# Designs tried in a protein design run: designed miniproteins, single chains, continued (3). Part 63

Each design is a single chain, and the fold is of that chain. pLDDT is the mean over its residues in the fold that is shown.

## One batch from the design tools (miniprotein)

Design m10171
Fold by ESMFold2-Fast:
Structure m10171 (fold): chain A 90 residues (1-90)
Amino acid sequence: SKLERLVDALKAMIEEVEKNKNASKDIILELIDQIIAGLKKLAEAIPEVKELLEETIAKLEEAKKLPPEEMVQATLEALRELLEQVEKLR
């Protein structure tokens, strides 16, 4: 289903952020930008979760303004909260 694809994508995004938590700020910012782009495409493809994805995108844009350690933490928190909400819908 489309929701299963979204769950798999979110798990992959979380793993990628965790693997890169000690990377340079520039690498972390590029990763967050890639995640935002992916979530924007998923929001158009899955109308049922569009509002949740748009809220998460806004949180990720705000996370990009934080220092590196706080940016990683805020990104992981936003993605994990989204994953929990999406899991409840399937």
Scores: mean pLDDT 88

Design m10172
Fold by ESMFold2-Fast:
Structure m10172 (fold): chain A 55 residues (1-55)
Amino acid sequence: SMMMDRQRQISILGFRYLALQSESYIYKKLGDTEKAEEAERQAKKVQDQMKQLQS
């Protein structure tokens, strides 16, 4: 069903969001600000996709 497929997509995106947040944190600790900011931008895109699926 559309609702079950949507919930599955949200769950998958949630895991991607956490992975990107972790990646950003690691790069910040290493002083790689450009890669940290790129991971943060990708995390924001994933978060926006999750919000769209919940709308």
Scores: mean pLDDT 85

Design m10173
Fold by ESMFold2-Fast:
Structure m10173 (fold): chain A 82 residues (1-82)
Amino acid sequence: MKTRAELLLERLEEAGVIDLEEHSREIASAYTGAVIRGIPLALEKGDEGIKEAHRQGLLAAVRAANPSLSDAQAQAAVDAAL
């Protein structure tokens, strides 16, 4: 069984936005850090906060793996994967 994070990251890889093999360290570090910073929202808002924490994690992963993307392009890619 794949986690929600794994499924979302695979969607971004399929879309060509990230390369999990090439940028695995940067993706893992950025995603984990952003999700940890989102924990207060998860505690305050439950499921909605958890979804927001994962959204922030995906956005950080996309920017780490593909720094040439604008913030708007990175957000659009994450929203399409969710």
Scores: mean pLDDT 71

Design m10174
Fold by ESMFold2-Fast:
Structure m10174 (fold): chain A 95 residues (1-95)
Amino acid sequence: MSEELENAILLAGEIAAQEIRRDPSKAAEVMEGFVRFVEEMVALGKENPEVFEAIRRAVEEAIERIVAAAKEVGDEVYQLALEAGRRALEIIEEA
């Protein structure tokens, strides 16, 4: 299960990065979707420390990929990505 959740999160991050590059006008919607997905993954894994640690690492990697893609697109999208990343990490820290 942890490997499946980790792969799902990494794939979600890659899809978000590609969508932002394809249509920057949807960046806010894509970021909101990613944050909600992180909430769902945390809810599924928080009772198992090994699964939760895998989720945390995958979310951190996904955020790095999303932020890198957003930075290439422009400052407005980059700021949205930084804020979404902060919110996703806060969800993990509060779990």
Scores: mean pLDDT 85

Design m10175
Fold by ESMFold2-Fast:
Structure m10175 (fold): chain A 106 residues (1-106)
Amino acid sequence: MLERLQQEIAELQKELARDPNNAQALLDLAEKLSAIASFYLLQGDNETAIKYAEKAIEYAEKAEKLGHKKAPTVKLTALAIKYAAEGDEEKAKELAEEAEKTAAAL
């Protein structure tokens, strides 16, 4: 899975280099970076998980500013991964539940 995610990210980054305000490409990048963060979290590499989660948050915030309706959900999911990697399981759970509520409101 990681190799495929990295290839997909490289493709999206090339697309984004041509159109920096492509809200869908920004969201897709945020989702894939969040998936990589989750992968490293599962391996116990919390520092790398935090790094990828922070990048996912940045791309999700940019997509949100461009009006993408799914961006708040992706941002909350990435935040949940970041807090889990930092050892704050309670906050991670709260953020994951908020992401579910935000997705249901779409």
Scores: mean pLDDT 86

Design m10176
Fold by ESMFold2-Fast:
Structure m10176 (fold): chain A 94 residues (1-94)
Amino acid sequence: MEIVISAKTVRDRDIAVAAIRTAAELAGAKSVEVYNEGTTQTVVIHSPDDKRLEFRLEVEKDPKSDISKLTVTVTAEDGRVVRVEVLANVEPLE
């Protein structure tokens, strides 16, 4: 299973990566690995039952909106893609 998360800033991406790692470790993950691919970070989690879960975190190229956007795209084992978008108005980051 693959989950794709889009962040508005590099800082937000890095915070999301740290949160995902911590949550996975607390959930008893067998291993957690982080890979850097340009502006994208990929978090690979191996469960105790040897299943693989991937989180792909990317930075949006053109954040011209005052609306913070979190997009979660989940790819199931059968190849189905489910996309969930969460939008929130937030104060601009300094």
Scores: mean pLDDT 60

Design m10177
Fold by ESMFold2-Fast:
Order: sequence, then C-alpha cells, then structure tokens
Structure m10177 (fold): chain A 78 residues (1-78)
Amino acid sequence: AEELLRQGREATERGRRGTERGRELMRNGEDATVATGEALLGIGDAVNGMVLYIRAGRAAGDPELAERGRREAGEAGR
C-alpha cells in the first residue's frame, strides 16, 4: 500500500509539472505540437497517479485514499 501511494504521488507530481509546462510553452508562443505533447504526457502521468492511488486505497481498505487520488489527478490535469 505505501509503495503504491508513493508511486501515485510521484506520478501525480509529474502530471502537474507536465501540464504546467505545456501551458507555459503555449503562453510563450512555442510550437503548438510540442506544447500539446507535453500537456498530454502530463495528463497521462496524472491518470497513472490516480490508478495507483485507487490501488493503494483498495489494498488498505481506504476509499478516501482512492478519492484523494481522483481529486489530485484532476488538479494535475488542468
């Protein structure tokens, strides 16, 4: 459970940074394909983080942990 939770946190953080980087690239007038690619990679990492949180919550019998992962993935995907 703890290892899955740690991996979920790391993936969600990568997701946040990826989506933020994609948006910054768009704001700075960088190539739209590059910016979109960075954002999509970030979204993928955020979704992976959500899955890991859900798995950790199931292993621990904690539905709150699964819900937290869902919320954090949503925030990271923006």
Scores: mean pLDDT 75

Design m10178
Fold by ESMFold2-Fast:
Structure m10178 (fold): chain A 77 residues (1-77)
Amino acid sequence: SELEGLLEEARELLKRMEELVKNDAPASEIMKVAQKALEALRAALAIDPSNEEALELLRRLQELMTEVAKKQLAKAK
């Protein structure tokens, strides 16, 4: 289904984002993947606003975004 395809895409993009964060990739590269994941999750939530998996993935994305922001602030001495 369309919803399942969007959730699969979001899962793969989040795994890619986690890999980039782990490897200290440039924030610009991480943010491009994050934007794609957010778009997929927004589309999934437009189909099913109460989808538990989509909400969990969105929470994980927000946690990763916060981690990236904190790392960027720490590097700006």
Scores: mean pLDDT 86

Design m10179
Fold by ESMFold2-Fast:
Structure m10179 (fold): chain A 83 residues (1-83)
Amino acid sequence: LERTSALLTELGRLIDEIANGPSEELRKRALEIAAELGLTEEDVEGLIEAVKNNSDELPESLLERLRELHEEGRRRLAEEAAK
């Protein structure tokens, strides 16, 4: 529980930093954390692009998007299990 919240917070921070200043090191770290949360590289790329295009939004809104994607991933897995 605590680990998931910490990972979401850290991923949000990394995505915000990458969107404002691209870095291969930060990108690799973000992808490592994203994998632990069940997010894909495409999910991370989409979030980076969204932050770049919505520069007037607060960084905290990024955490809400991350929670939505994590929830969606969980829902998708449940649907797959329901075959």
Scores: mean pLDDT 69

Design m10180
Fold by ESMFold2-Fast:
Structure m10180 (fold): chain A 55 residues (1-55)
Amino acid sequence: SDAQATALVVQWTRWMAANGESLEATLEALETILASSGRTLTPEQRALAREVHAA
């Protein structure tokens, strides 16, 4: 669901940032994870990941 995808974006981005991973690596990982479920990372989800990674 969209809510589950949004939760995944937030949780994964926080975890990646906490482990010193770049935003680029985080976005690539999110694209791979979502693709495994037949989904694509949306522009809104990319914007959310940028905000969470910067926090």
Scores: mean pLDDT 83

Design m10181
Fold by ESMFold2-Fast:
Structure m10181 (fold): chain A 67 residues (1-67)
Amino acid sequence: SMEEFWEEVDIGIAEIQAAVALKVAERSKTPEVYEEAKKLIDELMKKYPGAKDFFEEVKKRIDELAK
């Protein structure tokens, strides 16, 4: 259906947004950016639980940058 199509597009955009947030965190190398990126990903996980595994992996990668 068209509704399913647009839901999948929205999830895809959210996944791209999470990936971009990770790239920004990798470039910035600041604790404040890591926290904002993780906050964004937490909100995306709440909004799109079907993509939870992807968002959890991105969040884990941001946590690794803080070490």
Scores: mean pLDDT 87

Design m10182
Fold by ESMFold2-Fast:
Structure m10182 (fold): chain A 79 residues (1-79)
Amino acid sequence: MEEEFKKLIEENKERAESLRKRFQEMLTDPEKLKEYLKSRAEKAFLLGLDSNIDEILQLAKEHGLEETVKYIEELRKLR
């Protein structure tokens, strides 16, 4: 139990650090962020994960990506 718990903490830490680095890189390049969010929204739409589309839409709004917001809203309306 204790060894399994330590392994899970280490795996979660590595994933969190990787995601933070990628996210910071994307924040310095709005074109990459826009492309990433569009791609994620399209994949969520195809998989029927409407809640994920809503989360991606909220993230796009928080970053002021107006064209991306409009694109994701149009995609969401198809549901």
Scores: mean pLDDT 73

Design m10183
Fold by ESMFold2-Fast:
Structure m10183 (fold): chain A 87 residues (1-87)
Amino acid sequence: MLDELKKKIEEIIKKLEELAEKKSKEAAEEALELVGELLELQKEMWENTPPEQQPELEKWQKEIGKRVMEILKKIEEELEEIAEELE
């Protein structure tokens, strides 16, 4: 169960990385939807994790959060460039 949820989260992150490379407004919008899905999956993992396993999950979620924030920063910078071109 937790492995399946982790796999889904990794698949979403991979798709986010691909979308960041596309450098388009449509890709940025799709990325925001995927972040929403990612947050719901992380909540589901937390709710299904016993207290004794929560420290391990917390470490993993911090690593995932850092990766997602780096991807979102790239998307934000690309959206800023697009907005500047559109005046």
Scores: mean pLDDT 76

Design m10184
Fold by ESMFold2-Fast:
Structure m10184 (fold): chain A 75 residues (1-75)
Amino acid sequence: SLKEKVIKAVEEIIELLKKNNVPQEIIDLVEKLLETMKKLSDEEALEKLEELVEWIKEKLPKELAEEVEKIYNKV
């Protein structure tokens, strides 16, 4: 289902952020977003994933953002 793909993508993004030593504060925010997304509709969860990917592109290093975008493109 779309919801399962979205949740899986966010879980993979969290693991990628951890592997790249992203500050724990940012990881905590993404984990809170994941818990919120589990309670949303499929469409709303996808919208939140799209917002997360755009935020990462603006705020985190380009190489990390490119890896996140590859995860998103599998959804």
Scores: mean pLDDT 87

Design m10185
Fold by ESMFold2-Fast:
Structure m10185 (fold): chain A 78 residues (1-78)
Amino acid sequence: AMAKVEADATDPEALYRAIKEASEKAKENGGDYAELTIKLANGETVTGKIPADAVADDETLKENAESIAKYGAEGLAK
């Protein structure tokens, strides 16, 4: 089964927890992926797939969540 998680990107702690939850649910539901939907500060919505085996370390996840909350889409590291 496919898991879905939603988060508000203006809250870095909520976004960080949502990414972790999506990864955990992807592992529990057969290791494929979970769907993560985030709402940016400008009101736009971004949906992505979080694979069970594609997780950054905790420190990088927290930093990315803080950047997204502070700068919206501009905070995403490529």
Scores: mean pLDDT 63

Design m10186
Fold by ESMFold2-Fast:
Structure m10186 (fold): chain A 100 residues (1-100)
Amino acid sequence: MEEELERMLREGEEAARRLREELGLSERVAETMVETLRQVGRELRERGEEDPEVVRERMQAAIDAIEHAARSWAENRETIGKEAEETVQLILEIVKKLAE
């Protein structure tokens, strides 16, 4: 049980590092991903889960969910950035029209 949790946690930490590098995520986001995985591991221990198959499935589902969330966060960050840039440009156009 503990060995399987430790193995899956290491795999999750590696996945988080890889996602950070691939998607240009901040260290804070990567830390949040790892802490979430650790939380899932703690919940499995607290529930007294003894089936290695169930532990593996739960941890893998958590890793998959973290990857999906990370990709969604990266996509949303880029979109928000573009919207902010457009808003700044609109304000500058208004200022120009006011001859300032």
Scores: mean pLDDT 66

Design m10187
Fold by ESMFold2-Fast:
Structure m10187 (fold): chain A 112 residues (1-112)
Amino acid sequence: MSEEEKEIKKELLKIVEEAADKYPEFRNPLDWEAMRMPDAPKIVPNPLDLNKIKEMIESGEITTFEEFKEKIKQMLENIKTLFPEDSVLYLEAEEAYKEIMEKVEELEKKFK
C-alpha cells in the first residue's frame, strides 16, 4: 500500500467513526424482528451498516473515495427505501448523506 493509500484509509476510518458516533442508529445492523419488519431482509437482502463499511476499509475492499461514497450511498438509500419520508430514520439518512459526502469531497480536494 502506498503512503497516499494509507492516509486515505486513515481518513476514511475517521469519517466512518465520526458518523457512527453522531448517527449510532447506523453503526450496527438494524434488528428487523424487534422493529416488527420481518420482510425487510427481502427488500434489502444485503444490508450495510457503518461497522460493515469500516471492515471493508480495513480489509482493503474499499480503497478509494469513490468506492467509499458508493457504499455510504447504498447504506443510506436502503434506509430511505424501508422508512417513510417523514420518519426520524429517513431524515437522519438524508442528513448523514449530506454531511458524509461533504467531508469526503473536502478530503478528495487534498488528495487530488
Scores: mean pLDDT 80

Design m10188
Fold by ESMFold2-Fast:
Structure m10188 (fold): chain A 71 residues (1-71)
Amino acid sequence: MVTEEAIEEARRRAEEAAKLLYKGGSTIEQILTAAKLIALRIVRENPGADPEKVIEAAERAALETYEKLKK
Protein backbone atom coordinates (compact mmCIF):
# COMPACT_ATOMS: atom_id res chain seq x y z
CA MET A 1 0.00 0.00 0.00
CA VAL A 2 1.11 3.62 -0.60
CA THR A 3 1.52 4.34 3.14
CA GLU A 4 3.70 1.24 3.74
CA GLU A 5 5.96 2.12 0.77
CA ALA A 6 6.24 5.73 1.99
CA ILE A 7 7.14 4.56 5.52
CA GLU A 8 9.94 2.27 4.26
CA GLU A 9 11.35 5.03 2.02
CA ALA A 10 11.16 7.58 4.88
CA ARG A 11 12.93 5.18 7.27
CA ARG A 12 15.77 4.50 4.80
CA ARG A 13 16.31 8.18 3.92
CA ALA A 14 16.06 9.35 7.55
CA GLU A 15 18.61 6.72 8.69
CA GLU A 16 21.03 7.75 5.92
CA ALA A 17 20.58 11.45 6.70
CA ALA A 18 21.04 10.86 10.46
CA LYS A 19 24.36 9.03 9.82
CA LEU A 20 25.67 11.83 7.58
CA LEU A 21 24.51 14.66 9.88
CA TYR A 22 25.88 12.96 13.01
CA LYS A 23 29.29 12.51 11.29
CA GLY A 24 29.17 16.23 10.41
CA GLY A 25 28.55 17.24 14.05
CA SER A 26 24.82 18.05 13.85
CA THR A 27 22.69 18.10 17.02
CA ILE A 28 19.77 15.73 17.70
CA GLU A 29 17.35 18.63 17.08
CA GLN A 30 18.91 19.25 13.63
CA ILE A 31 18.78 15.51 12.81
CA LEU A 32 15.09 15.25 13.83
CA THR A 33 14.27 18.41 11.83
CA ALA A 34 15.94 16.84 8.76
CA ALA A 35 13.98 13.60 9.28
CA LYS A 36 10.68 15.52 9.43
CA LEU A 37 11.52 17.46 6.24
CA ILE A 38 12.41 14.19 4.47
CA ALA A 39 9.08 12.68 5.60
CA LEU A 40 7.11 15.74 4.39
CA ARG A 41 8.79 15.51 0.96
CA ILE A 42 7.93 11.79 0.73
CA VAL A 43 4.29 12.52 1.72
CA ARG A 44 4.11 15.21 -1.00
CA GLU A 45 5.43 12.66 -3.55
CA ASN A 46 2.93 10.05 -2.24
CA PRO A 47 -0.33 11.99 -1.60
CA GLY A 48 -2.25 8.82 -0.61
CA ALA A 49 0.10 8.14 2.33
CA ASP A 50 -0.78 8.84 5.98
CA PRO A 51 1.47 11.85 6.79
CA GLU A 52 1.41 11.22 10.56
CA LYS A 53 2.70 7.63 10.18
CA VAL A 54 5.38 8.63 7.65
CA ILE A 55 6.67 11.49 9.84
CA GLU A 56 6.66 9.26 12.96
CA ALA A 57 8.57 6.51 11.11
CA ALA A 58 11.23 8.95 9.85
CA GLU A 59 11.75 10.56 13.28
CA ARG A 60 11.92 7.13 14.94
CA ALA A 61 14.53 5.87 12.44
CA ALA A 62 16.62 9.04 12.90
CA LEU A 63 16.43 8.83 16.72
CA GLU A 64 17.35 5.10 16.76
CA THR A 65 20.29 5.79 14.43
CA TYR A 66 21.47 8.72 16.59
CA GLU A 67 21.28 6.63 19.81
CA LYS A 68 23.26 3.80 18.13
CA LEU A 69 26.02 6.22 16.97
CA LYS A 70 26.13 8.19 20.29
CA LYS A 71 28.07 5.37 22.08
Scores: mean pLDDT 84

Design m10189
Fold by ESMFold2-Fast:
Structure m10189 (fold): chain A 69 residues (1-69)
Amino acid sequence: MLEDLAILLTYSTFMAISTDKVKQKVDSVIDTITTVDQLKNAFLDALKEAGKEGDKKSEELYKKLKELL
């Protein structure tokens, strides 16, 4: 219950600040995510890969969030 709420709130925040490319990468693994840490790792991986593919917004978000997550 507490974990489910934390996952939903974290996902909603990520969706609000991410690009469609990042969303697609996270959504592809969302069914395997059962903890906040798994979601954070999936989001960071999605930001990192999107940044490598030329998404400047994702590159900047990765640099800021990797120290917080």
Scores: mean pLDDT 77

Design m10190
Fold by ESMFold2-Fast:
Structure m10190 (fold): chain A 94 residues (1-94)
Amino acid sequence: SEAARLRAEQERLARELEEARRRGAPREELEELERRGLELGYEAAKLLIEEGLKAGLPEETLEHIKEQSRKIAEELEREGYLEVAKKMRELAEE
């Protein structure tokens, strides 16, 4: 499953980020790991919405996913991750 693959990669990156923080990795390295995690988060959200539309997920569920994607986009913009934020905002549109 593509969803399972993305989830495993997200968990792997989360562990790498925690390890890097523990060893006091340079800020640039931490920011790169965070950016990779955010890109994977976008891919997971995109897949969830695409599969949900094909499977006929309840409108409430799709609206919730879109609302979360918009909130994530706002947080990403605030943190300076403009490219991922733009993708997340586009994903929240119908």
Scores: mean pLDDT 78

Design m10191
Fold by ESMFold2-Fast:
Structure m10191 (fold): chain A 72 residues (1-72)
Amino acid sequence: MFSPGVSEAIARLQQLVSQAYSDPRLTPEQRAQVDELTREAMKWLMDNPDASQEELDQLLEEFEQRVQELLS
């Protein structure tokens, strides 16, 4: 089973994805890239069920930065 921190990180990741998809400027190509970044992040979380809060915070920060760069 996932730690409480990992479960919360999954919920936060889903929230960030929903926010990105709500941008009316999002192209089909950008959507596909966000989907790929989401798959990579989810795979990391699945492979690291006991990840520390620091590791989870770093993963979410990196994801948010990469999505922001993609949408700029």
Scores: mean pLDDT 82

Design m10192
Fold by ESMFold2-Fast:
Order: structure tokens, then C-alpha cells, then sequence
Structure m10192 (fold): chain A 86 residues (1-86)
């Protein structure tokens, strides 16, 4: 993805405050906050689902930097969020 799409996803993720909240960007990208927690180091992490016409990708933010999750990281993050919710 290009730098402009990355910036838009980051800004939208920062605006999302509640798990389950979603926004649709002007570029047709749907961004949903799937989870939110604190790491052992006290860093706030948001897990965001990004749905585009091309497909679905998950990103997590570490502090203010969005990072694209690998399939393994996505699975691990989903388990952590599920455990926090239970």
C-alpha cells in the first residue's frame, strides 16, 4: 500500500476509541477497532481491521506507529484480545 493510505489508516485508528467502532474513509476503506490493550511495558496497542476492495488486512498500532501484522502475529494478537475479554 502507498504512504497516503498508511497515513489515513493511522489517523482513523487514532480516532477509534471503542472496540467494535468503525469508520468508512473517503477512499472506500472500512476501518474497525477489533481490540485494545496494554503491553507488559505499558504501551497502548490497538488492533485494527482494514477492509478494502482488494481484501482484508489487520494492523496493530504500537504507541502511534501502525504496523502491518503477519498471519502469525494476527493470530497471537487475536488470542491475547480474546483472553482479555474473557
Amino acid sequence: MNAEVGKEVKEAAMKLKKVGEEVLTEYGIKIKLVGMFYTKEGVKVKLVKVETPEGVTYYYTLAEAPVEATEEEEKEMAKIIEEILK
Scores: mean pLDDT 63

Design m10193
Fold by ESMFold2-Fast:
Formats: sequence, structure tokens, C-alpha cells
Structure m10193 (fold): chain A 84 residues (1-84)
Amino acid sequence: AAPPAASPAAVALARELAEFAASLPGVTAVRTRARGDTVVVIVTAENAAAAEAAGREVEAAFPEVTAVTVDAESNTVAVRARAP
């Protein structure tokens, strides 16, 4: 079955998270996925330290963030959030 459509709140949160993440130093790419009330932002950075720092800054700025997972080998961080 196709994944459920994202809620308007999840779409808005994904946009805000992506714009914030893209503004952070060392970030080279940002992509988002939203479905239902769940948002996942995947941030690619110039190195693992920049990816980890970006993930921490997103978590600190957005109380909706529920999990942060850093992949040092790909210089990425995945940030999971739940829209209200």
C-alpha cells in the first residue's frame, strides 16, 4: 500500500526543519520525508563532525525532534520529528 499523506503540520514542520538545517555551517544537502505526523530530515555535511553538530542544533531548536541518528561513514545525520 502507498504510504499515508503527510498532515499539513508535518509538511510545515518538514519545511522549517529543512530550511534551518540548510542554513547550518558545513551542511551540503538536506532532504525530507513526511508521512502522517512523522517527519524525517536527512542532512548531508562536509564531514562527520559537521553532520553531528547539525543534528544537535536541529534537536536543540525544535522540541518536536524525537530522535537523532548520525552516520559517520556517509557524513549524514537523520533527524526524526513528530508534528503536533
Scores: mean pLDDT 82

Design m10194
Fold by ESMFold2-Fast:
Structure m10194 (fold): chain A 97 residues (1-97)
Amino acid sequence: REKAIEEAYEAIRNRDGDRARELERRDPDAFREALKRVLEEQAEEEIKRNPELEEEIRLALETYKALLDVDDRSARQAAIAALQEEIEKLRARKLAE
């Protein structure tokens, strides 16, 4: 159980789409748990770097966590990609200041 979640977590963090799809197919429950861990961890990391953006980051996190309970796989994958892009844009904005 925990090993399956950890393997899914690593695939998601490394953006290994093929491995992530294989692990989601093998154990979708463990995959969803790993996905939520990645989202929470990334949100906390960004809040630590940019505490002034905490409210926006937490709103994005809660929105995407809700989307993880949606049966549409494409919507879930899009939510992960969108969160990553949003975090990258926030970081770029901070660097430009």
Scores: mean pLDDT 71

Design m10195
Fold by ESMFold2-Fast:
Structure m10195 (fold): chain A 76 residues (1-76)
Amino acid sequence: SMEERWRVLLESELESLRSWLNNPEKATEEEKKEVERLIEEARAAPSPEEGLALLVNFLLTRAVDKALERRKKALE
């Protein structure tokens, strides 16, 4: 079913995120805490679709924040 595909996708994406942020050279302690909270929240969501929505919102917000920081530095 579509729901099963969403669940597989969600779990795969959460594992990728966890693996990336378990590397101390790639993430700060604050970033690790935020990702741990996101993973727990996404898994606790009422559906895998809602879990994926939380993940997408987190990733988009982070990407925008990083882009804004880079733009600010470039305009110095």
Scores: mean pLDDT 75

Design m10196
Fold by ESMFold2-Fast:
Structure m10196 (fold): chain A 72 residues (1-72)
Amino acid sequence: TITVTVTLPDGTVVTLTLTLGPSDSVASAKEVAANGTEVSAMAVRGADGRVYVRVEVVYADGTVETSESVLP
């Protein structure tokens, strides 16, 4: 289980939980915050065996931010 926590500019905290099993290559989750911001996360198992987590934040004004991190 992978937990992704995103803190928005207004201080709102969004938490997403991804379940990536040993046979899974991808898992995704999405949540809409109270202020209309959409947060989506995707976990992908890479060729190197590492799990890459990509987070996309779509703000209510249409601004999009993307970030990526690698799990050990």
Scores: mean pLDDT 77

Design m10197
Fold by ESMFold2-Fast:
Structure m10197 (fold): chain A 94 residues (1-94)
Amino acid sequence: MSVEELLEKALELAKEGKFLEATQLLVRALALENPEAYRAFLEELRKRAEELSKITDEKELSKKVLKLMVEIAEKHGAERVAETAKKVLEILEK
């Protein structure tokens, strides 16, 4: 599955309100588009694991994870994932 196919499917899942599944596909797309950004993202998630584990609202958790993904993706030049993650965030914040 290509980066483009993963990003398209993530947007469709987000439109259906399946934000956790959309986020999982974006993580896979990040690993394929920019392995360095993917490793940086996982390391940052590990550092925030205790904080994130306290979030019981699935939408709030997805929002925090997606915002982190945008920050890391933009920093490392993973432009396609960054742009799609921003669109998923926009849908989630409605």
Scores: mean pLDDT 85

Design m10198
Fold by ESMFold2-Fast:
Order: C-alpha cells, then structure tokens, then sequence
Structure m10198 (fold): chain A 59 residues (1-59)
C-alpha cells in the first residue's frame, strides 16, 4: 500500500472513530505529527498533503 493509500485509510478510520468533526480533525493532526517523526521527508510530504486535504474537507 502506498503512503497516500495508507494515510487515506487511516484517516477514514479516525473520522469514523470520533464523535464530531472537531475531535476527528484534532486526531488527524496528531496522526500527521506522528507520521512526520516516522516517515522519510519525501513520503511524509505525500501523507501531509493527503491529510491536509481531508482536514480541509472537515473544516
């Protein structure tokens, strides 16, 4: 699975797991921060863009 596909899948699980959009956005931002620490910069850029697009859709 590509980093983008993994990020989209994780984001869907997070959104489904939290009771409101504000809580889901906070959880997505925490996941993004975790991925920044664990992924190479090139892979993180794809994940960051994907998560930021999803956060924007919820905002």
Amino acid sequence: MSPEEEARRAARVIVASYPDAEAAVAALKAYKAFKKKTLPPEEYEVVEKTLDEIIAELS
Scores: mean pLDDT 81

Design m10199
Fold by ESMFold2-Fast:
Structure m10199 (fold): chain A 62 residues (1-62)
Amino acid sequence: MSEEEVLAALEKIAETKARLEALGLPEEGDRIAKRAYEALHKSAEEAIEVAERGLREALEKL
């Protein structure tokens, strides 16, 4: 894996993290939307952690 490819992937992850933090939760009253957001936040957070871990492992092998 090239350094350029790894840096591009890390930048994408950083953007995804920033977007996830910016999403926020809807106000009380949108119970279905709030639950959907909480589930999406958890799934996205786990996916980001897995991707970041894989990239760090790839960097170790460079």
Scores: mean pLDDT 69

Design m10200
Fold by ESMFold2-Fast:
Formats: structure tokens, C-alpha cells, sequence
Structure m10200 (fold): chain A 93 residues (1-93)
């Protein structure tokens, strides 16, 4: 259920970024949303952590040695909690 809420937040963020003309951020949010949907189906947070590492490498950021499951769990908890704020932001566009 948290993974599903995280996916909803990320889908809303992708729409917001697209409306602001921020296409790279919109695509990153879409990739994370797909990973969160996969995490919900598989019962594992690893798919989200995997995509976070891919996005960090593409941006030239320093690689984190944290397990994919740990990174994915943190991201899912963060985005699931952000859902009301994302809904408010979308409503103001």
C-alpha cells in the first residue's frame, strides 16, 4: 500500500514537472513510479533502489553503497508521505 501511494505521488510529480517544462525530472519521476508499481507487485523495495542508483549515475552523482532494498524502502516511505502535498501542488497548476 505504501508503494502504491508512492507511485501515485511520483505520477503527480511527473505531471507537475511536465507542465513546468522540466522534461528530465518528469521522466525520472515516471521511471521511479514504474519501479514503485513493480515493488508493490513483487513485495520488494529493491526495484526502486535500483532505479535511484541508475538516476544518480546518469546525473554524475556519487554512488551510494546502500542496498537497493534499503534505498527503495526510504524512497517509498518518503514519496508515500508526500502524496497530500503533491495533490495540493497539482491542484494549484
Amino acid sequence: EKAERAAETLELLAEIYRELGREEEARAAERLAEAARRAAREGSYAPVGEVIKELAEEAGDVYEEEPDEVLGKRAIEYYAALLPKAEEAKAKL
Scores: mean pLDDT 81

Design m10201
Fold by ESMFold2-Fast:
Structure m10201 (fold): chain A 87 residues (1-87)
Amino acid sequence: MEAEEILEKLKKLREELAKEGRRTLSEEEKVEIKVLSIKGATELAIKEGRLEEAKEGLREALKEAEEEGDEEVKETAEEALKRLEKA
């Protein structure tokens, strides 16, 4: 999936949530936003050659996900780190 496509999906999701008016994001919605943000940032970092900065950011995101017990975000960050290693 291209960085541009992931970022557009994230933008549309945020716009959709804004149109629904003021409501608290569910835990599932928060996880989805975090997952898409990690995926988009990773693809953008590969495109721009910012691999070291992206690795540092992903390691921090991984620690936060482990502290919160957010398995999906943790898995996404681990996969993103592996993707950067192959780039």
Scores: mean pLDDT 74

Design m10202
Fold by ESMFold2-Fast:
Structure m10202 (fold): chain A 100 residues (1-100)
Amino acid sequence: SNRDRAVQTIDQAIQLAQTSTPQAIVQGLQRARIGARISGNSGVISSIDRAIQSAQQGDRQGAVQGLQRARDEVRTMDDGQAGLFLVGVQQMVQILQQGS
């Protein structure tokens, strides 16, 4: 399902964020934010916005915590909403792979 793929892709993003530059984390999270906003899920939007703020301050752990919260929120989404968010998270993974 899109929901299962979104959870797996967020977990991949969390692992990559541990070794990525702060700039790559911010750029990746900005792509995830676009998907979150299109999904319309307020919990995911809030979690990603907080993750961006942490990443902009160089707080990698805060960014990871935001992604973990977004993962938990995705489990409560319908598959269509999760699919819209998944596109943004997939783009985040690509950015993080290039910025590690």
Scores: mean pLDDT 87

Design m10203
Fold by ESMFold2-Fast:
Structure m10203 (fold): chain A 67 residues (1-67)
Amino acid sequence: MRERREENVRKVEDFIVDKALAGEELDTRPSVVAKELGLSVGSARYALGHIDADAISERVLDLQSGS
């Protein structure tokens, strides 16, 4: 379902933002992301291919600087 795919993309984006803010190592391999978020490897791979890297960067900067 498209709605579930959008939700999965958002979950992956949130995961990346949280890891960046925490200063933790980020492993973007689909298998690792799938395990962390309770997704299938295929769903994680799809979400990783559809994330907006610019939006993630802006979100990290906003949360870090409070702009």
Scores: mean pLDDT 76

Design m10204
Fold by ESMFold2-Fast:
Parts: sequence; structure tokens; C-alpha cells
Structure m10204 (fold): chain A 80 residues (1-80)
Amino acid sequence: SLKEETLKKIEKIINESKLPEEVKKELLEIVKEYLETKDADSFWEKYLELYDKLSEEDKKIFEKTWEKIGDEISEYQLKE
């Protein structure tokens, strides 16, 4: 399905990032939950909580990783 294909692309983006392993897992779960629930408020609350816990170096990596993820989500939403 388009959702499964989008999730695999996002998982690849996350896994290829230089983020810590625990951050990768949390980010992937947040994205999976959003694609299942479409709950934007819950998504942004969890996103900001995760982001605020990161070091300044990891925040920069997170921002670059999120740009790529955001592009995939936007493409998915346009085709849905």
C-alpha cells in the first residue's frame, strides 16, 4: 500500500541519519502513529517533546532528517 511504501521510505531516511538509535526508534514510532491516527496535535506534542530532549548537535541532525521525512509525508497526503 502507499502507506507501507511511505513508512519504508521514512524508515530508510531515519536509519541512514546520524541520530542516536533511541531517537531513531522514537521518531519512527511518532511517524507511524501519525499515519495511522491522523492526529496532528498528538504528533506535534510528541515531536516537540523528543526534539527538546536532544543535544544541540542532535537537534541539527534531527532538523535535516525531519525535512526529508516531511517531504515524504507531504507527498503521501497529496496522493491520498
Scores: mean pLDDT 83

Design m10205
Fold by ESMFold2-Fast:
Structure m10205 (fold): chain A 70 residues (1-70)
Amino acid sequence: EYIVLDPRAKNLKPGESAKLEAKIKIGDTEAEVSVEAKRSETTLTIKTEAKAVVNGEEYHNSTELTVPLP
């Protein structure tokens, strides 16, 4: 199971965060992807957001995964 997408997120301490952003343009298609991992004292939260424009139409998807930690 994929709970960490950025290798830097594996070394997060409580109160730290890591963010990865990518903007991709392929011909007439533009896509933006962001992944943010936040560490709290009791949880690791991974938020993924993807936005794409295809033929002038916007597509947006957002997913959040929260992993409880001891």
Scores: mean pLDDT 70

